# Ledger of designs, part 37: designed miniproteins, single chains, continued (2)

Each design is a single chain, and the fold is of that chain. pLDDT is the mean over its residues in the fold that is shown.

## One batch from the design tools (miniprotein)

Design m5345
Fold by ESMFold2-Fast:
Structure m5345 (fold): chain A 59 residues (1-59)
Amino acid sequence: LPEILRDVGRSRRVDYSEVKRAVAAGATTPEEIQALTGAGRGDGGSDVPEAVEAFEALR
């Protein structure tokens, strides 16, 4: 339960510039953005929807 609070805070603070870097590196799916940034993988919590929105804004 302490970890769920950490994940909620983290997922709201994903760095937009890291998502932009991942897209520039060739990431074309939310899963690839997660892999390059870690945004949706444990340490970043569940912020895949935010990463997808950033990806669409960058294309």
Scores: mean pLDDT 53

Design m5346
Fold by ESMFold2-Fast:
Structure m5346 (fold): chain A 59 residues (1-59)
Amino acid sequence: MELYRALRDVPKTNPAFVGLRRGDVVEVLRVLNEDWWLVRSLVTGETGYVGRGVLERVL
């Protein structure tokens, strides 16, 4: 399991995206391209897309 942490707050702007708070841990489900990853929040359980640049690997 690949775990990443949000480096900053990320607002949920549409249903395809996941909203995150700084420090939230997510599991990476798929890498779509260099800019966008499909993740699941371990805090909220929501699945959605997020920008790669807001994540830091923790494992």
Scores: mean pLDDT 81

Design m5348
Fold by ESMFold2-Fast:
Structure m5348 (fold): chain A 66 residues (1-66)
Amino acid sequence: SKKVEEIEKSMKPEQREVSRKIAEILRLIGEIIDLELKKPEMTPEERKKAEEKIKELEEKIKELLK
């Protein structure tokens, strides 16, 4: 992650903005994957909350892609 930040600093301003958006999308995808992997270990109530959180994260990704 630090190496990516160093590369971003050497880019043109427009390229840095795109890189930041990509990094945020990847972070959100990582959170979705983490929640999906934890679902089998969850109670039914925790799974419902995880599904709601996944939907929120998916909506944020859609907003960033617009």
Scores: mean pLDDT 77

Design m5349
Fold by ESMFold2-Fast:
Structure m5349 (fold): chain A 60 residues (1-60)
Amino acid sequence: MAEEIARLTGVSVEAAQLVIDLLKEGKTEEEIIRELMEKYGLTEAQARFAVAAAKELLKK
């Protein structure tokens, strides 16, 4: 899943894995976006796209 999200969004696999982990912990979309921007220097648009892609893939 992390590799799939990374391919779709252009973020690193590490950033994609963080999104999955935070979603499983029940973090809000806004909290995940802040973490991605702070830790990986992503733009808000990139962070939102990564969260959206992870949510879709987690639905299966």
Scores: mean pLDDT 80

Design m5350
Fold by ESMFold2-Fast:
Structure m5350 (fold): chain A 100 residues (1-100)
Amino acid sequence: SEVIEKLEQALKGFYHTALTLYDQGRLSEEEFEKVMELLKEMAKLLKEAEANPDSDIKEVVEKILELAKKIYEIMYPKATPTEQEQLERQIKIIEELYKK
């Protein structure tokens, strides 16, 4: 599914940003653990959607968007302007998939 592939790309983008922020000491251990928890929930939803072709993809995208917004709220104030633009791009990708 093109939708699932794009959501997986967005998840990988959030993961990469979280690792960078944590490695540079800009996310606390607690903030990093919370982001990882949210990313695991996103990955679980994607895996379940891929395994079940009868799944309501729009409902899956909506749930992933909610989780992604929570990740965004944690990382955005810790991010540089360039990283903030990357986070905004990832949210926009998910929002565009929801509007389809």
Scores: mean pLDDT 86

Design m5351
Fold by ESMFold2-Fast:
Structure m5351 (fold): chain A 92 residues (1-92)
Amino acid sequence: MITDEELEEALAAIEYGVSLAILRNQGKQEEADRIRAEATPSLAGLYLATAEADYVLGDKERAKKWYQKAIELSKDDPEVRKRAEELLKKVE
């Protein structure tokens, strides 16, 4: 039986991969490469990277949702929390 935590991690990885693939397909390779290079390999970091990708794609509502998730999951990652909070303020 898959745990809720394992499912959450798998879904975060899928969302991250999809958002980066869409950016690359739209010719935004430099943005995709930057987001990937800056991503931390934590669950909170995956949501943060996904939010940044969705923001670049123009999907502010999805970006805001993923920034909020990154903040919630970043109890053990203060750098991810700080970045997510700063970027969330820019989304409006």
Scores: mean pLDDT 78

Design m5352
Fold by ESMFold2-Fast:
Structure m5352 (fold): chain A 62 residues (1-62)
Amino acid sequence: AEEDVQKGIEAAAAGDLDTAIEYFRKALEKDPKNRKARLGLAAVLESQGKPDEAEAVLKEFA
C-alpha cells in the first residue's frame, strides 16, 4: 500500500494524473482505509476538473 501511494504521489508531481489515479486505486484495493491514498486520489480528480468525484471519494471513506 505505501509503495503504491508513493508511486501515485510521484506520478502526480510529474503531471501524469492517469498513472497517479492507477497507483492510488491500487493502494485503496490493498487498504481501503488508507488516508494518504484517499487524499491523493481526491486531489488528482480535482486537478482533472472532477471536484464532485473528489468529494465522493472523501465522503465514502470518512
Scores: mean pLDDT 78

Design m5353
Fold by ESMFold2-Fast:
Formats: sequence, structure tokens, C-alpha cells
Structure m5353 (fold): chain A 63 residues (1-63)
Amino acid sequence: MYELTALKDYTAKRPDELSLKKGEKVLVKDPREIDDNWVEFLRVDDGVIKRVPKSYVEIKEIT
């Protein structure tokens, strides 16, 4: 399991993107870089696949 921490505020521009506030933490599974700028993951809370800009987040393994 992984913990995603928002480094900056991000406002979702598409339905598949996640809006974040700086310091917000989200539990995620299967984080993958889909290109040079985006990371995609499964949100543990609701099982929904979401993506955010890679430079806006820190992801660390916690299990």
C-alpha cells in the first residue's frame, strides 16, 4: 500500500483527475507513471482510478 501526499494545491481539469490541497494525504494502490508528467493510481477509499501531475505529489510505500 502507498501514501500519496500533495506537495501543492491541484484543481482537477478532467473527471479522471483528483483535486488536492497541499498536505492532503490519500491511500493508493498500484501507482504508475503513465507518462513523464502524470501518475495514475487506485484510490483505496472508493476503488476509483484517478490521476494527478507527478510533480504535485510524493508517493511512498507504507506496507
Scores: mean pLDDT 84

Design m5354
Fold by ESMFold2-Fast:
Structure m5354 (fold): chain A 65 residues (1-65)
Amino acid sequence: AEEKLKEGERLAAEGRYEEAAEKYKEAIKEDPNYAKAWLNLAGVLARLGRYGEAVKYGKKAAELE
């Protein structure tokens, strides 16, 4: 889970937000309680203009921590 999170962070730093979202989703699949992965997913979705999904996943992150 953490390795996928780090890969997503690298991709997001490169501006590759769709690919970063895929890595964060893989991190969540490995550990659904990984609040940081939900939060980072919400962040890149907001950058992609997918605000409804960003709010939903950000709320999920808050519920876990």
Scores: mean pLDDT 83

Design m5355
Fold by ESMFold2-Fast:
Structure m5355 (fold): chain A 62 residues (1-62)
Amino acid sequence: PFIAPTEEQKRLAPLLELAAEARAAIAAGADPREVALRFLEEARRRGLISEEEYEEALRELE
């Protein structure tokens, strides 16, 4: 492409990839809560979300 992705687009692309894996796991019969936790842990590990975003999302899973 002629135009470099924006910083937000660069961040969203890996998140969409992880979201696709999570969606596939749920479709395969995995527990949605466990899949969500795995998704959040991986996103945090890759630096795609902040610690605050991770904790907020984790609270939503309660």
Scores: mean pLDDT 73

Design m5356
Fold by ESMFold2-Fast:
Structure m5356 (fold): chain A 58 residues (1-58)
Amino acid sequence: TEELEKKAEELEKLAEQLFAQGDYDTAAILYRQASELYRKAGKEDKAEELLKKAEELE
């Protein structure tokens, strides 16, 4: 749904901002949350991409 996709985009943007600030732990959490929302919105490829990013930060 468009609302889930919008929420996922907001979380992804926030995760990128925190990553830029060096807060890798919080960025990883937000990437995981964005991934789940993208998955629910039917964006499987995007969800897998963000999950991989989260795992790389741990």
Scores: mean pLDDT 83

Design m5357
Fold by ESMFold2-Fast:
Parts: structure tokens; C-alpha cells; sequence
Structure m5357 (fold): chain A 71 residues (1-71)
């Protein structure tokens, strides 16, 4: 996932909540902090505050954002 790797600071396969917010903004997804928190909660089931590559991929699929990356 090229986009995930670009925003993952440590390259350890994890994305922070703030990195996710920045990524969504760069994709042209205008969401409120509250909406982003709700979406994060759907994927980050244990509340760790981190998304791995698989969780990020499911997030994109679940919310139809993968099509924005494909174009």
C-alpha cells in the first residue's frame, strides 16, 4: 500500500490517528475530527490509537475510499 507507507513515520506497518487524519485530508476527504474518530473506532476495535496495514485497508474498503486512490 503506497499511500499507507508514505504516511507511516516509523515504517513499522502502523499508522497513528494523526497520520490517518492527514492522509484523509490529502485524499480530499473533508471529515470533522468527530467523524474521523468514529471511523477510526470502527477499525481500531481495541482502541490502541494505531492502525496496521490490514486495518487501514479495511477502513478504505468499508468507507469506499479505495476508489479515490485507484483514480
Amino acid sequence: MELFKKYSKDKNGYLTFEELRQLLKDLGVELTPEEIAELMKEVDKDGSGYLNEEEFREFLKKHGLEKRIKK
Scores: mean pLDDT 67

Design m5358
Fold by ESMFold2-Fast:
Structure m5358 (fold): chain A 83 residues (1-83)
Amino acid sequence: MEEAEKLIEEGEEYEKQGDYEKAAEAYRKAGELYKELGKLEEAAEAYEKAGELYEKIGDKEKALEAYVEAGMLRLLAAMEKVL
């Protein structure tokens, strides 16, 4: 958890500095770690933030990939709650 939280903090700092590319990459990595830990809601939030930042820099392909991953993770989290 500490590693994923650190990546969220790094993403927030890069975002404040206007380094949206590094911010997006930090959030994407945090999403991967949360996903591996089974923290599907936190993973989805991190991927959504990465997608938003990839859109800001015009990287439509990475933005789409991040949004698709976030949507899939939110569906998996919802399915866990109805089981």
Scores: mean pLDDT 83

Design m5359
Fold by ESMFold2-Fast:
Structure m5359 (fold): chain A 75 residues (1-75)
Amino acid sequence: KPPPDGGNGVGAAASGDAEDAYKAALEGGEAYATWPGGKEGLEKQIEALKKAREKVDPEAAEAALAGLEEALKKV
C-alpha cells in the first residue's frame, strides 16, 4: 500500500540532495569529511540516483550523477 503523502517527495529530495552534495564537495573538497555520511553517503546517493534515473528522468539524473561522481572521485 503506497503512501499517499511524501512518496514522490523522496525522489525529488534525493535528486536535490545529490546536487547539493556535489556542489559542496566541489567547493570545499574537504567538506565531504564533515558530511553526515561522509564518502559512503555520497556513494549511496550515487547508487540511489542510478536506480531512480530509469524511473524519473534519465537526462536530468545523468547530468547530476556525472557531477556527483566527478566530485566523489576527487574525494
Scores: mean pLDDT 55

Design m5360
Fold by ESMFold2-Fast:
Structure m5360 (fold): chain A 55 residues (1-55)
Amino acid sequence: SKKEKINKVKEEFEKRAQEYLKQHDLRKLSPEEQAARTRAFIEELKKLIEKYNKE
């Protein structure tokens, strides 16, 4: 089912996004900038899920 694929993609990208944020020089960013980047990743995930549902 399409829902199972969406859930797997979501889980995989959530893990990768967290790992990416952890590895990429977040210490150079203010707490506000770190929050903004996290929110941007969440919005990108939402858009990816919507795009997948458009199949």
Scores: mean pLDDT 70

Design m5361
Fold by ESMFold2-Fast:
Structure m5361 (fold): chain A 70 residues (1-70)
Amino acid sequence: MEKREEEALREGRESIEKNKELIDAASEAARLMGKGIAEAFESSPEEGKKIMAEATEEANRIEREALEKL
């Protein structure tokens, strides 16, 4: 088999994997933010602020790690 074809297949798999990781990370960040918002609405104002801050920090961490891999 031609080396060029083998390399193209490998690069294709790596690209799909990277894109999947980014999409999965974005989905998880959105899920965590949604959960944080829902929990904050069920909590006291002070506890809600803490929940939102923790959810935002975790979401930012997930997004940052995913973007660093691109």
Scores: mean pLDDT 75

Design m5362
Fold by ESMFold2-Fast:
Structure m5362 (fold): chain A 92 residues (1-92)
Amino acid sequence: SIEEEINEALIFLAVLYRPMTAEELAKKLGISRATVERILDRLEAEGFVRRTADGRYELHPEIREAIEQARKEGLSPEEMRKLLDEVFEKLK
């Protein structure tokens, strides 16, 4: 559904900013913890995020490396979006 797609995008953008627990994400985004945990489980299964040793979720290293490289090269937000789409396609 469109609501689930929006919630997924918000969770992704939040963990892009910094590693977060499911509880922190639920409180920060105003989404139920059950919904956050369901989305995180799916993103982890798809290889987009992973759990840290301290129980936080972070972007998979390949995705983070692509974003950091784009940032160093001075890519625009639109160019970064295209690069992320390519990385996501590769991780399927």
Scores: mean pLDDT 76

Design m5363
Fold by ESMFold2-Fast:
Structure m5363 (fold): chain A 57 residues (1-57)
Amino acid sequence: DAARERLRRLSREQLEALLSKLRSMIASLRQQPPSPHVERLLAGYEEAVAEVEEVLA
């Protein structure tokens, strides 16, 4: 898939920066009241974190 191929072309430094950004976005969303939209966004960012961590491993 194109997104995963793009992640594999990033340097470790770029992947770590992206991971930090994604975690910050998750922390920000957790400050919002629970809603279907917030839960959906959280699930999406958590999946993105897992993909970046898989590429880094």
Scores: mean pLDDT 80

Design m5364
Fold by ESMFold2-Fast:
Structure m5364 (fold): chain A 112 residues (1-112)
Amino acid sequence: GLGFSENIRRLHAAGVHLAIAMRVESDKPISEIKLTVEVLEARAAPGARARVKVSAEDNQTVEKEAQTPEGARVKIKLTVDTPGTKAEVYAAVADSPEEALREADRLYEELQ
């Protein structure tokens, strides 16, 4: 079989203070992964944060929503369309760009 491949990504979405970390493991040279992140409510108030982790593998689609008492809400849809592939995504909505960057680093560490 083909060798095992791992791809780890960190993403920051400007304008909505979104932090994303994604880990992909595959035995295929090319994997198709679709990630949709919908920010339903992002609060500028200090401490307003929603965190969600999803995992999908082998032609699965997984959806999860996170909400905080302060009203921050995020929905993630993760689809893995390649057999022999597993993807894990951790996402958070932060109350500032600086906190989103710091949170992305923490989420990346938690996926290791």
Scores: mean pLDDT 64

Design m5365
Fold by ESMFold2-Fast:
Structure m5365 (fold): chain A 79 residues (1-79)
Amino acid sequence: MEKLAEEVARATYEILVEAGVPEEDAERVARAAQTLVLAGASPEEVADAVYTMLVQHFGVPKEKAREIAERVYEKIKEL
């Protein structure tokens, strides 16, 4: 579980940075995703939380946040 959570955090960070999210903000979102995985959240719940944080806390447009969250969801399902 800990290794999976670390891999989810790394994947989330990389996806966010590639999408143009600032590194500090990407680290905060990746840490939240890691915490959710450790708490037993499903891939869908993690993706929903990433979407909410991007829209509500970082002002990312809904369409872009949706695309990022879908990429995170797909990556988590592969792990």
Scores: mean pLDDT 83

Design m5366
Fold by ESMFold2-Fast:
Structure m5366 (fold): chain A 89 residues (1-89)
Amino acid sequence: MSRSERAALAVAAALDVIGALIDPNATKEQIEETVKRALREVARALGGEIDENLSPEEAIKQLRELAEKTGDEDGRFVAEVAERALKEI
């Protein structure tokens, strides 16, 4: 995956999280599932994997660690968006 493709994926993932957060019909569980899915997709683009059984908070931590190791600012941005979304629910 190219750098531009990873950046596009990160933007799409962040928008999915924001979209779930602003949806007045979304449950806390649906927002958490959207967050976890977005984090897994971005982690895979960085060559890592996040366990589906982890809490959203643990998944955010793993993406932050992976982004730090790879120097990927877009991955760090998605982790930040996800963390903010979880604080709102």
Scores: mean pLDDT 82

Design m5367
Fold by ESMFold2-Fast:
Structure m5367 (fold): chain A 97 residues (1-97)
Amino acid sequence: GVRELIEEARRLLAQAEEAIRAGDLDRAYELYRRALELADRAYRRAVREGDLELAREAARLRLEAAKGLLRVADKSRILEAIGEVLRAIGDLFDLES
């Protein structure tokens, strides 16, 4: 039911936060994306069933999951940029050798 989808989305959000703390941005991204999908399904179902309180709760979870995705995307871009800088330095050292 809608409540089970909301509970699972909350569990995935908590796991995504733990993944961020552990430095596993790929895992955090996957967990936030799954949480967003479940929260969206919960929202659509709650609206269809006329449960506006559950619909609002699911909508708030959708927003939290979307914020998480944006946070992880920004951090992944930073790490990619650092990797590119390190690669360029390595290439320069290879040319000097």
Scores: mean pLDDT 77

Design m5368
Fold by ESMFold2-Fast:
Structure m5368 (fold): chain A 55 residues (1-55)
Amino acid sequence: SSLLEKAKELEEQAKKAEELGKKYLEDPNMRSAGLVALAEAKKLREEAEKLREEL
């Protein structure tokens, strides 16, 4: 697959992790899970940005 297609896939995964993380952070009992999901989303976005820079 092209680097651009991989970047788009990582961006979609990051978006889903961000939405899940935000949802978890609204519940005080799920704060740790929310923070983990947001950290994962940040890593996915950073990987996608690196792939876009290689284009």
Scores: mean pLDDT 85

Design m5369
Fold by ESMFold2-Fast:
Structure m5369 (fold): chain A 88 residues (1-88)
Amino acid sequence: SAAERAAEDAAAGGEAAARGARGGPREAAAGAAAGAIGAAGAWFTGELGGAPREVAERAREGGAAAARAAAAGDAEGAEEGARRAAEA
């Protein structure tokens, strides 16, 4: 489904962000970029795929939170963001 796809895209980005955060500053930056891309993917899948807007927004927010946490070097926060995206 579109909602499932949006959650999957955001979760994948968030997981990449979490892995990056654990690796150091360069890996954290790469992970943050991956998280942002996952969040964008969730938006595209939700908006254009016909998922309920609220589900797509929750998935996107989880992915975005993971990306922000990874940029700050917060691996635990990145994992939490990924988990929230997957649960949407």
Scores: mean pLDDT 69

Design m5370
Fold by ESMFold2-Fast:
Structure m5370 (fold): chain A 71 residues (1-71)
Amino acid sequence: MIKEAEELAEQIRAAETREELEELVRRAEETLKKAAEEALASGDEELIKKVKEALGKVLEAAREAAERLGL
């Protein structure tokens, strides 16, 4: 799941349309939500850190893509 979220962040950064960006962000949000639930349930601080890092990458990619697309 974390690797999938990182791959989605790269796809978000390369998004060429508003519709593509919105769909990729939604998929990344669902992926990260599930990863966060699993990390919190496990009590594994390393997993929690990885989820937080992946979330940061997704948010940064979404911001850059939105700015590039004039959103």
Scores: mean pLDDT 81

Design m5371
Fold by ESMFold2-Fast:
Structure m5371 (fold): chain A 62 residues (1-62)
Amino acid sequence: DKIIEEINEKAVENPELFEKLREKILNASEEEYPKLIEELMEKLDLSKEAAEFLVEHLKKMA
């Protein structure tokens, strides 16, 4: 799965930043999702599809 591979690669490249953004997602309200998706794209250089997948996946399991 190319999306999962992309996310894992960026997590390995920037582990501290990845963990901070993951924590933000877990504590965020639904109104904050568009801003978090933008932040993931800008700070981790994730595609929009990968950023949306990460937010959706983490919130569904929280």
Scores: mean pLDDT 79

Design m5372
Fold by ESMFold2-Fast:
Structure m5372 (fold): chain A 58 residues (1-58)
Amino acid sequence: MRLARAVVPVPKTGPEELALRPGELVEILEEVDDEYVLARSLATGEEGLVPKSALEEV
């Protein structure tokens, strides 16, 4: 399982995006492009797009 944590707040700006608070853990499911990953929140189970720059792998 490929895990990362949010290092900055991630706002939900669109319907496909995942909102995160700093310190929240996600599972990286897929690399979508060079800017975004598809991730799942470990706290909520919600899936969505997250900027790679907002995440630090653990």
Scores: mean pLDDT 81

Design m5373
Fold by ESMFold2-Fast:
Structure m5373 (fold): chain A 99 residues (1-99)
Amino acid sequence: MLTDEEVKAGVGEIVRGVANLLIKKGDYEGAIELYEKAIELFEEAGDKKGAAEALANLAEALIKLGRYEEAVRYAERALELDPDNEEARRNLEKARALL
């Protein structure tokens, strides 16, 4: 039986996937809005790994917009939730190098 938390995590993953498509389209601002929504859903679900992945993706989108200080903050938050998140580590190093 699916819990409300499992449903929220599943919807979060779908929203994150749509945000990834917006990144490929070059709609970084639209992608950021959807990543923020996915993060809320994962956090409500208690899914730290899902939230960390969405935070890492948000940091990458912020890098593409030249918002490097914000990208550092979100990448650090992702690593606090999941220290093994390789995407968050790469985005943190990239954003720091561009400051």
Scores: mean pLDDT 90

Design m5374
Fold by ESMFold2-Fast:
Order: sequence, then C-alpha cells, then structure tokens
Structure m5374 (fold): chain A 70 residues (1-70)
Amino acid sequence: MSRAERIEKNAEALEKLVKEGAPREVLDAAVAEGTKHLSPEEAARVRAAADAGDYATAIALLREAAKRLR
C-alpha cells in the first residue's frame, strides 16, 4: 500500500468514526494513526483541527495530503 493510500484509508476510517459518534479518545487515536505518514507541519495542522473539534477539517487535510502524494 502506498503512502497516499495509507493516508486516504486513515481519512476514511476517521470519517466513519465521526459519523458513528465515536468517543473523543477513539477519534484522537484515529487522528494519531492518520498523521503517522504526514510531515510534521501537516500533522500539526490535522491535530490542531482535531483539538478544536473540527474533524471535518482534519479529514479534509488528510485527503489533501494524500492527493499531493499521488
């Protein structure tokens, strides 16, 4: 699986967890997993969005990172 495919898979997993109303601990774990393949700057932006409760922006940032790596 490519780096881009891993990031996209992590974005899809996070989106599913948000839709299912998963608790914040589970969402935070998914964000941590999703940022493993990002640069420190990209990871910081995703974490900042998640810390603000803006998971829609966190998901969008993960998808944009995946798109750039294709």
Scores: mean pLDDT 81

Design m5375
Fold by ESMFold2-Fast:
Structure m5375 (fold): chain A 62 residues (1-62)
Amino acid sequence: GMPLYEVTEDYEALLPTELTLKKGDILELLGGSLSDNYLHARNLKTGEEGYVPSGVVKKVGE
């Protein structure tokens, strides 16, 4: 399946291309990896797509 990431801490978007995230939100990976500074992801709770700092998420599924 598609890689899933869990948000580990609240994050407020600084740019229009970034996602605002709440701890416990589940993201679907659309591009990038944890070795990158940012992931391109979809928040499964809100349906919004954007960039996410890799430091505020952890991989939880595929």
Scores: mean pLDDT 80

Design m5376
Fold by ESMFold2-Fast:
Structure m5376 (fold): chain A 76 residues (1-76)
Amino acid sequence: GEIEELEERIKELEERIEELKKRKKELEEKLEKLEEEGAPEEEIEKLKKEILELEIEIGILEIELGTEKRLLKKLE
C-alpha cells in the first residue's frame, strides 16, 4: 500500500542522509588535519569543495525526507 511505500522511501532517505553525514564528518576531520599539517592550498580548496557538495546533497535529501514524512502523517 501507499503507507508502506512511503515508509520504505523514508527509510531509504534517512539511511542515505546518515551515510552522507558520516562521509562529510570524515572529510571535515581530514580537512582539519590537512590545515594543521600546512597542506597545499589546492588540496585544502578541493576538500572544502567536496564538503560543500556533500552539504548541498544532504540539504536536498533532508527537504525530500521532510516532504515524505509530511505525506505519511496525512495518511496515518
Scores: mean pLDDT 86

Design m5378
Fold by ESMFold2-Fast:
Structure m5378 (fold): chain A 67 residues (1-67)
Amino acid sequence: SARDKVREMLEKAQKSSDPELVKLAKELLELLEKGELTIEKLRQMLADERNPLVRAFLKEALEAYES
């Protein structure tokens, strides 16, 4: 499912060497488990993000969640 794919992506991102990506992955995983992770929230996060690795991850997560 889309949720299972996103969960796997978030778990892998937590093993990243980028501390901003690790922090984001933990926050998104908590939202996913609470059922609070929405397409709108991902879009808002992407709009405010300046780190190119985190932006790339958010774009992939958004695509996976919409599939």
Scores: mean pLDDT 82

Design m5379
Fold by ESMFold2-Fast:
Structure m5379 (fold): chain A 55 residues (1-55)
Amino acid sequence: SHMEKNIKLIEKAIEVARELIERLDENPGVPQERIDRYRAILEKLEKVLEKLKKE
């Protein structure tokens, strides 16, 4: 189904985003507040994904 394909794509995107955020966190030139905001957005996306999997 299209939903199953979309779920897998979102899971891949979240994985890539997590890796990018961790690499940004290793850069002392990036403000911590910006990293925290990205992590908060990622957490919200993970919650949306969890809800989609229950439908």
Scores: mean pLDDT 82

Design m5380
Fold by ESMFold2-Fast:
Structure m5380 (fold): chain A 58 residues (1-58)
Amino acid sequence: MEEKKEKANRLYTEALEKIDAGQGLEAWKLLQEAKKYMNDEEYDKALEEFIKRAQERA
């Protein structure tokens, strides 16, 4: 059975893939779904990496 943290990581990975595909809105929605399985600390770290990756592609 998949634990919440593993599910969060899987959704977060999908979000990064959507950034790479140029689908920023879909990526953001996946990040918000991943947040449901994260604590505040984990979400803040994921958000920082997400923003950096999106900025590098802008």
Scores: mean pLDDT 79

Design m5381
Fold by ESMFold2-Fast:
Structure m5381 (fold): chain A 69 residues (1-69)
Amino acid sequence: GRLEELVEKLRELLLENGYSERQAEGIVEALLSSSEALRRAALHDLRTHVPEEAREEILELAEEILSLL
């Protein structure tokens, strides 16, 4: 479904932008969690560690994922 497509796209973009498979999975798990604190931490990580050129696209994907939860 739409959520699964966005999650896969986010994972791929994170891997392309210096995240390991473990780090990318951690971000995905945090965003999909019911914990507001974990979701905030994941968004903060993305704002801090994603290269500037990819940041807008990755944050837009993360926000769209959160909007479907």
Scores: mean pLDDT 87

Design m5382
Fold by ESMFold2-Fast:
Structure m5382 (fold): chain A 64 residues (1-64)
Amino acid sequence: MTPEQVEAVNRALRIYDEVRERATPEQQAELDRLFAEVMDPGRTPEQAREAVERLERKAREILA
């Protein structure tokens, strides 16, 4: 992985861990799907960044 991909994964892990424990089972399933997109080994650095942005948006909706 590139340094940019590593940072994206680490950022996603922090968000996922913090939000998942506060989410409903339905929201947890959505977070799991979005997290899987970040962890996709075929992704480019740009796709990883976009996946993190989607995960952050969902996390923000859950925490609101």
Scores: mean pLDDT 76

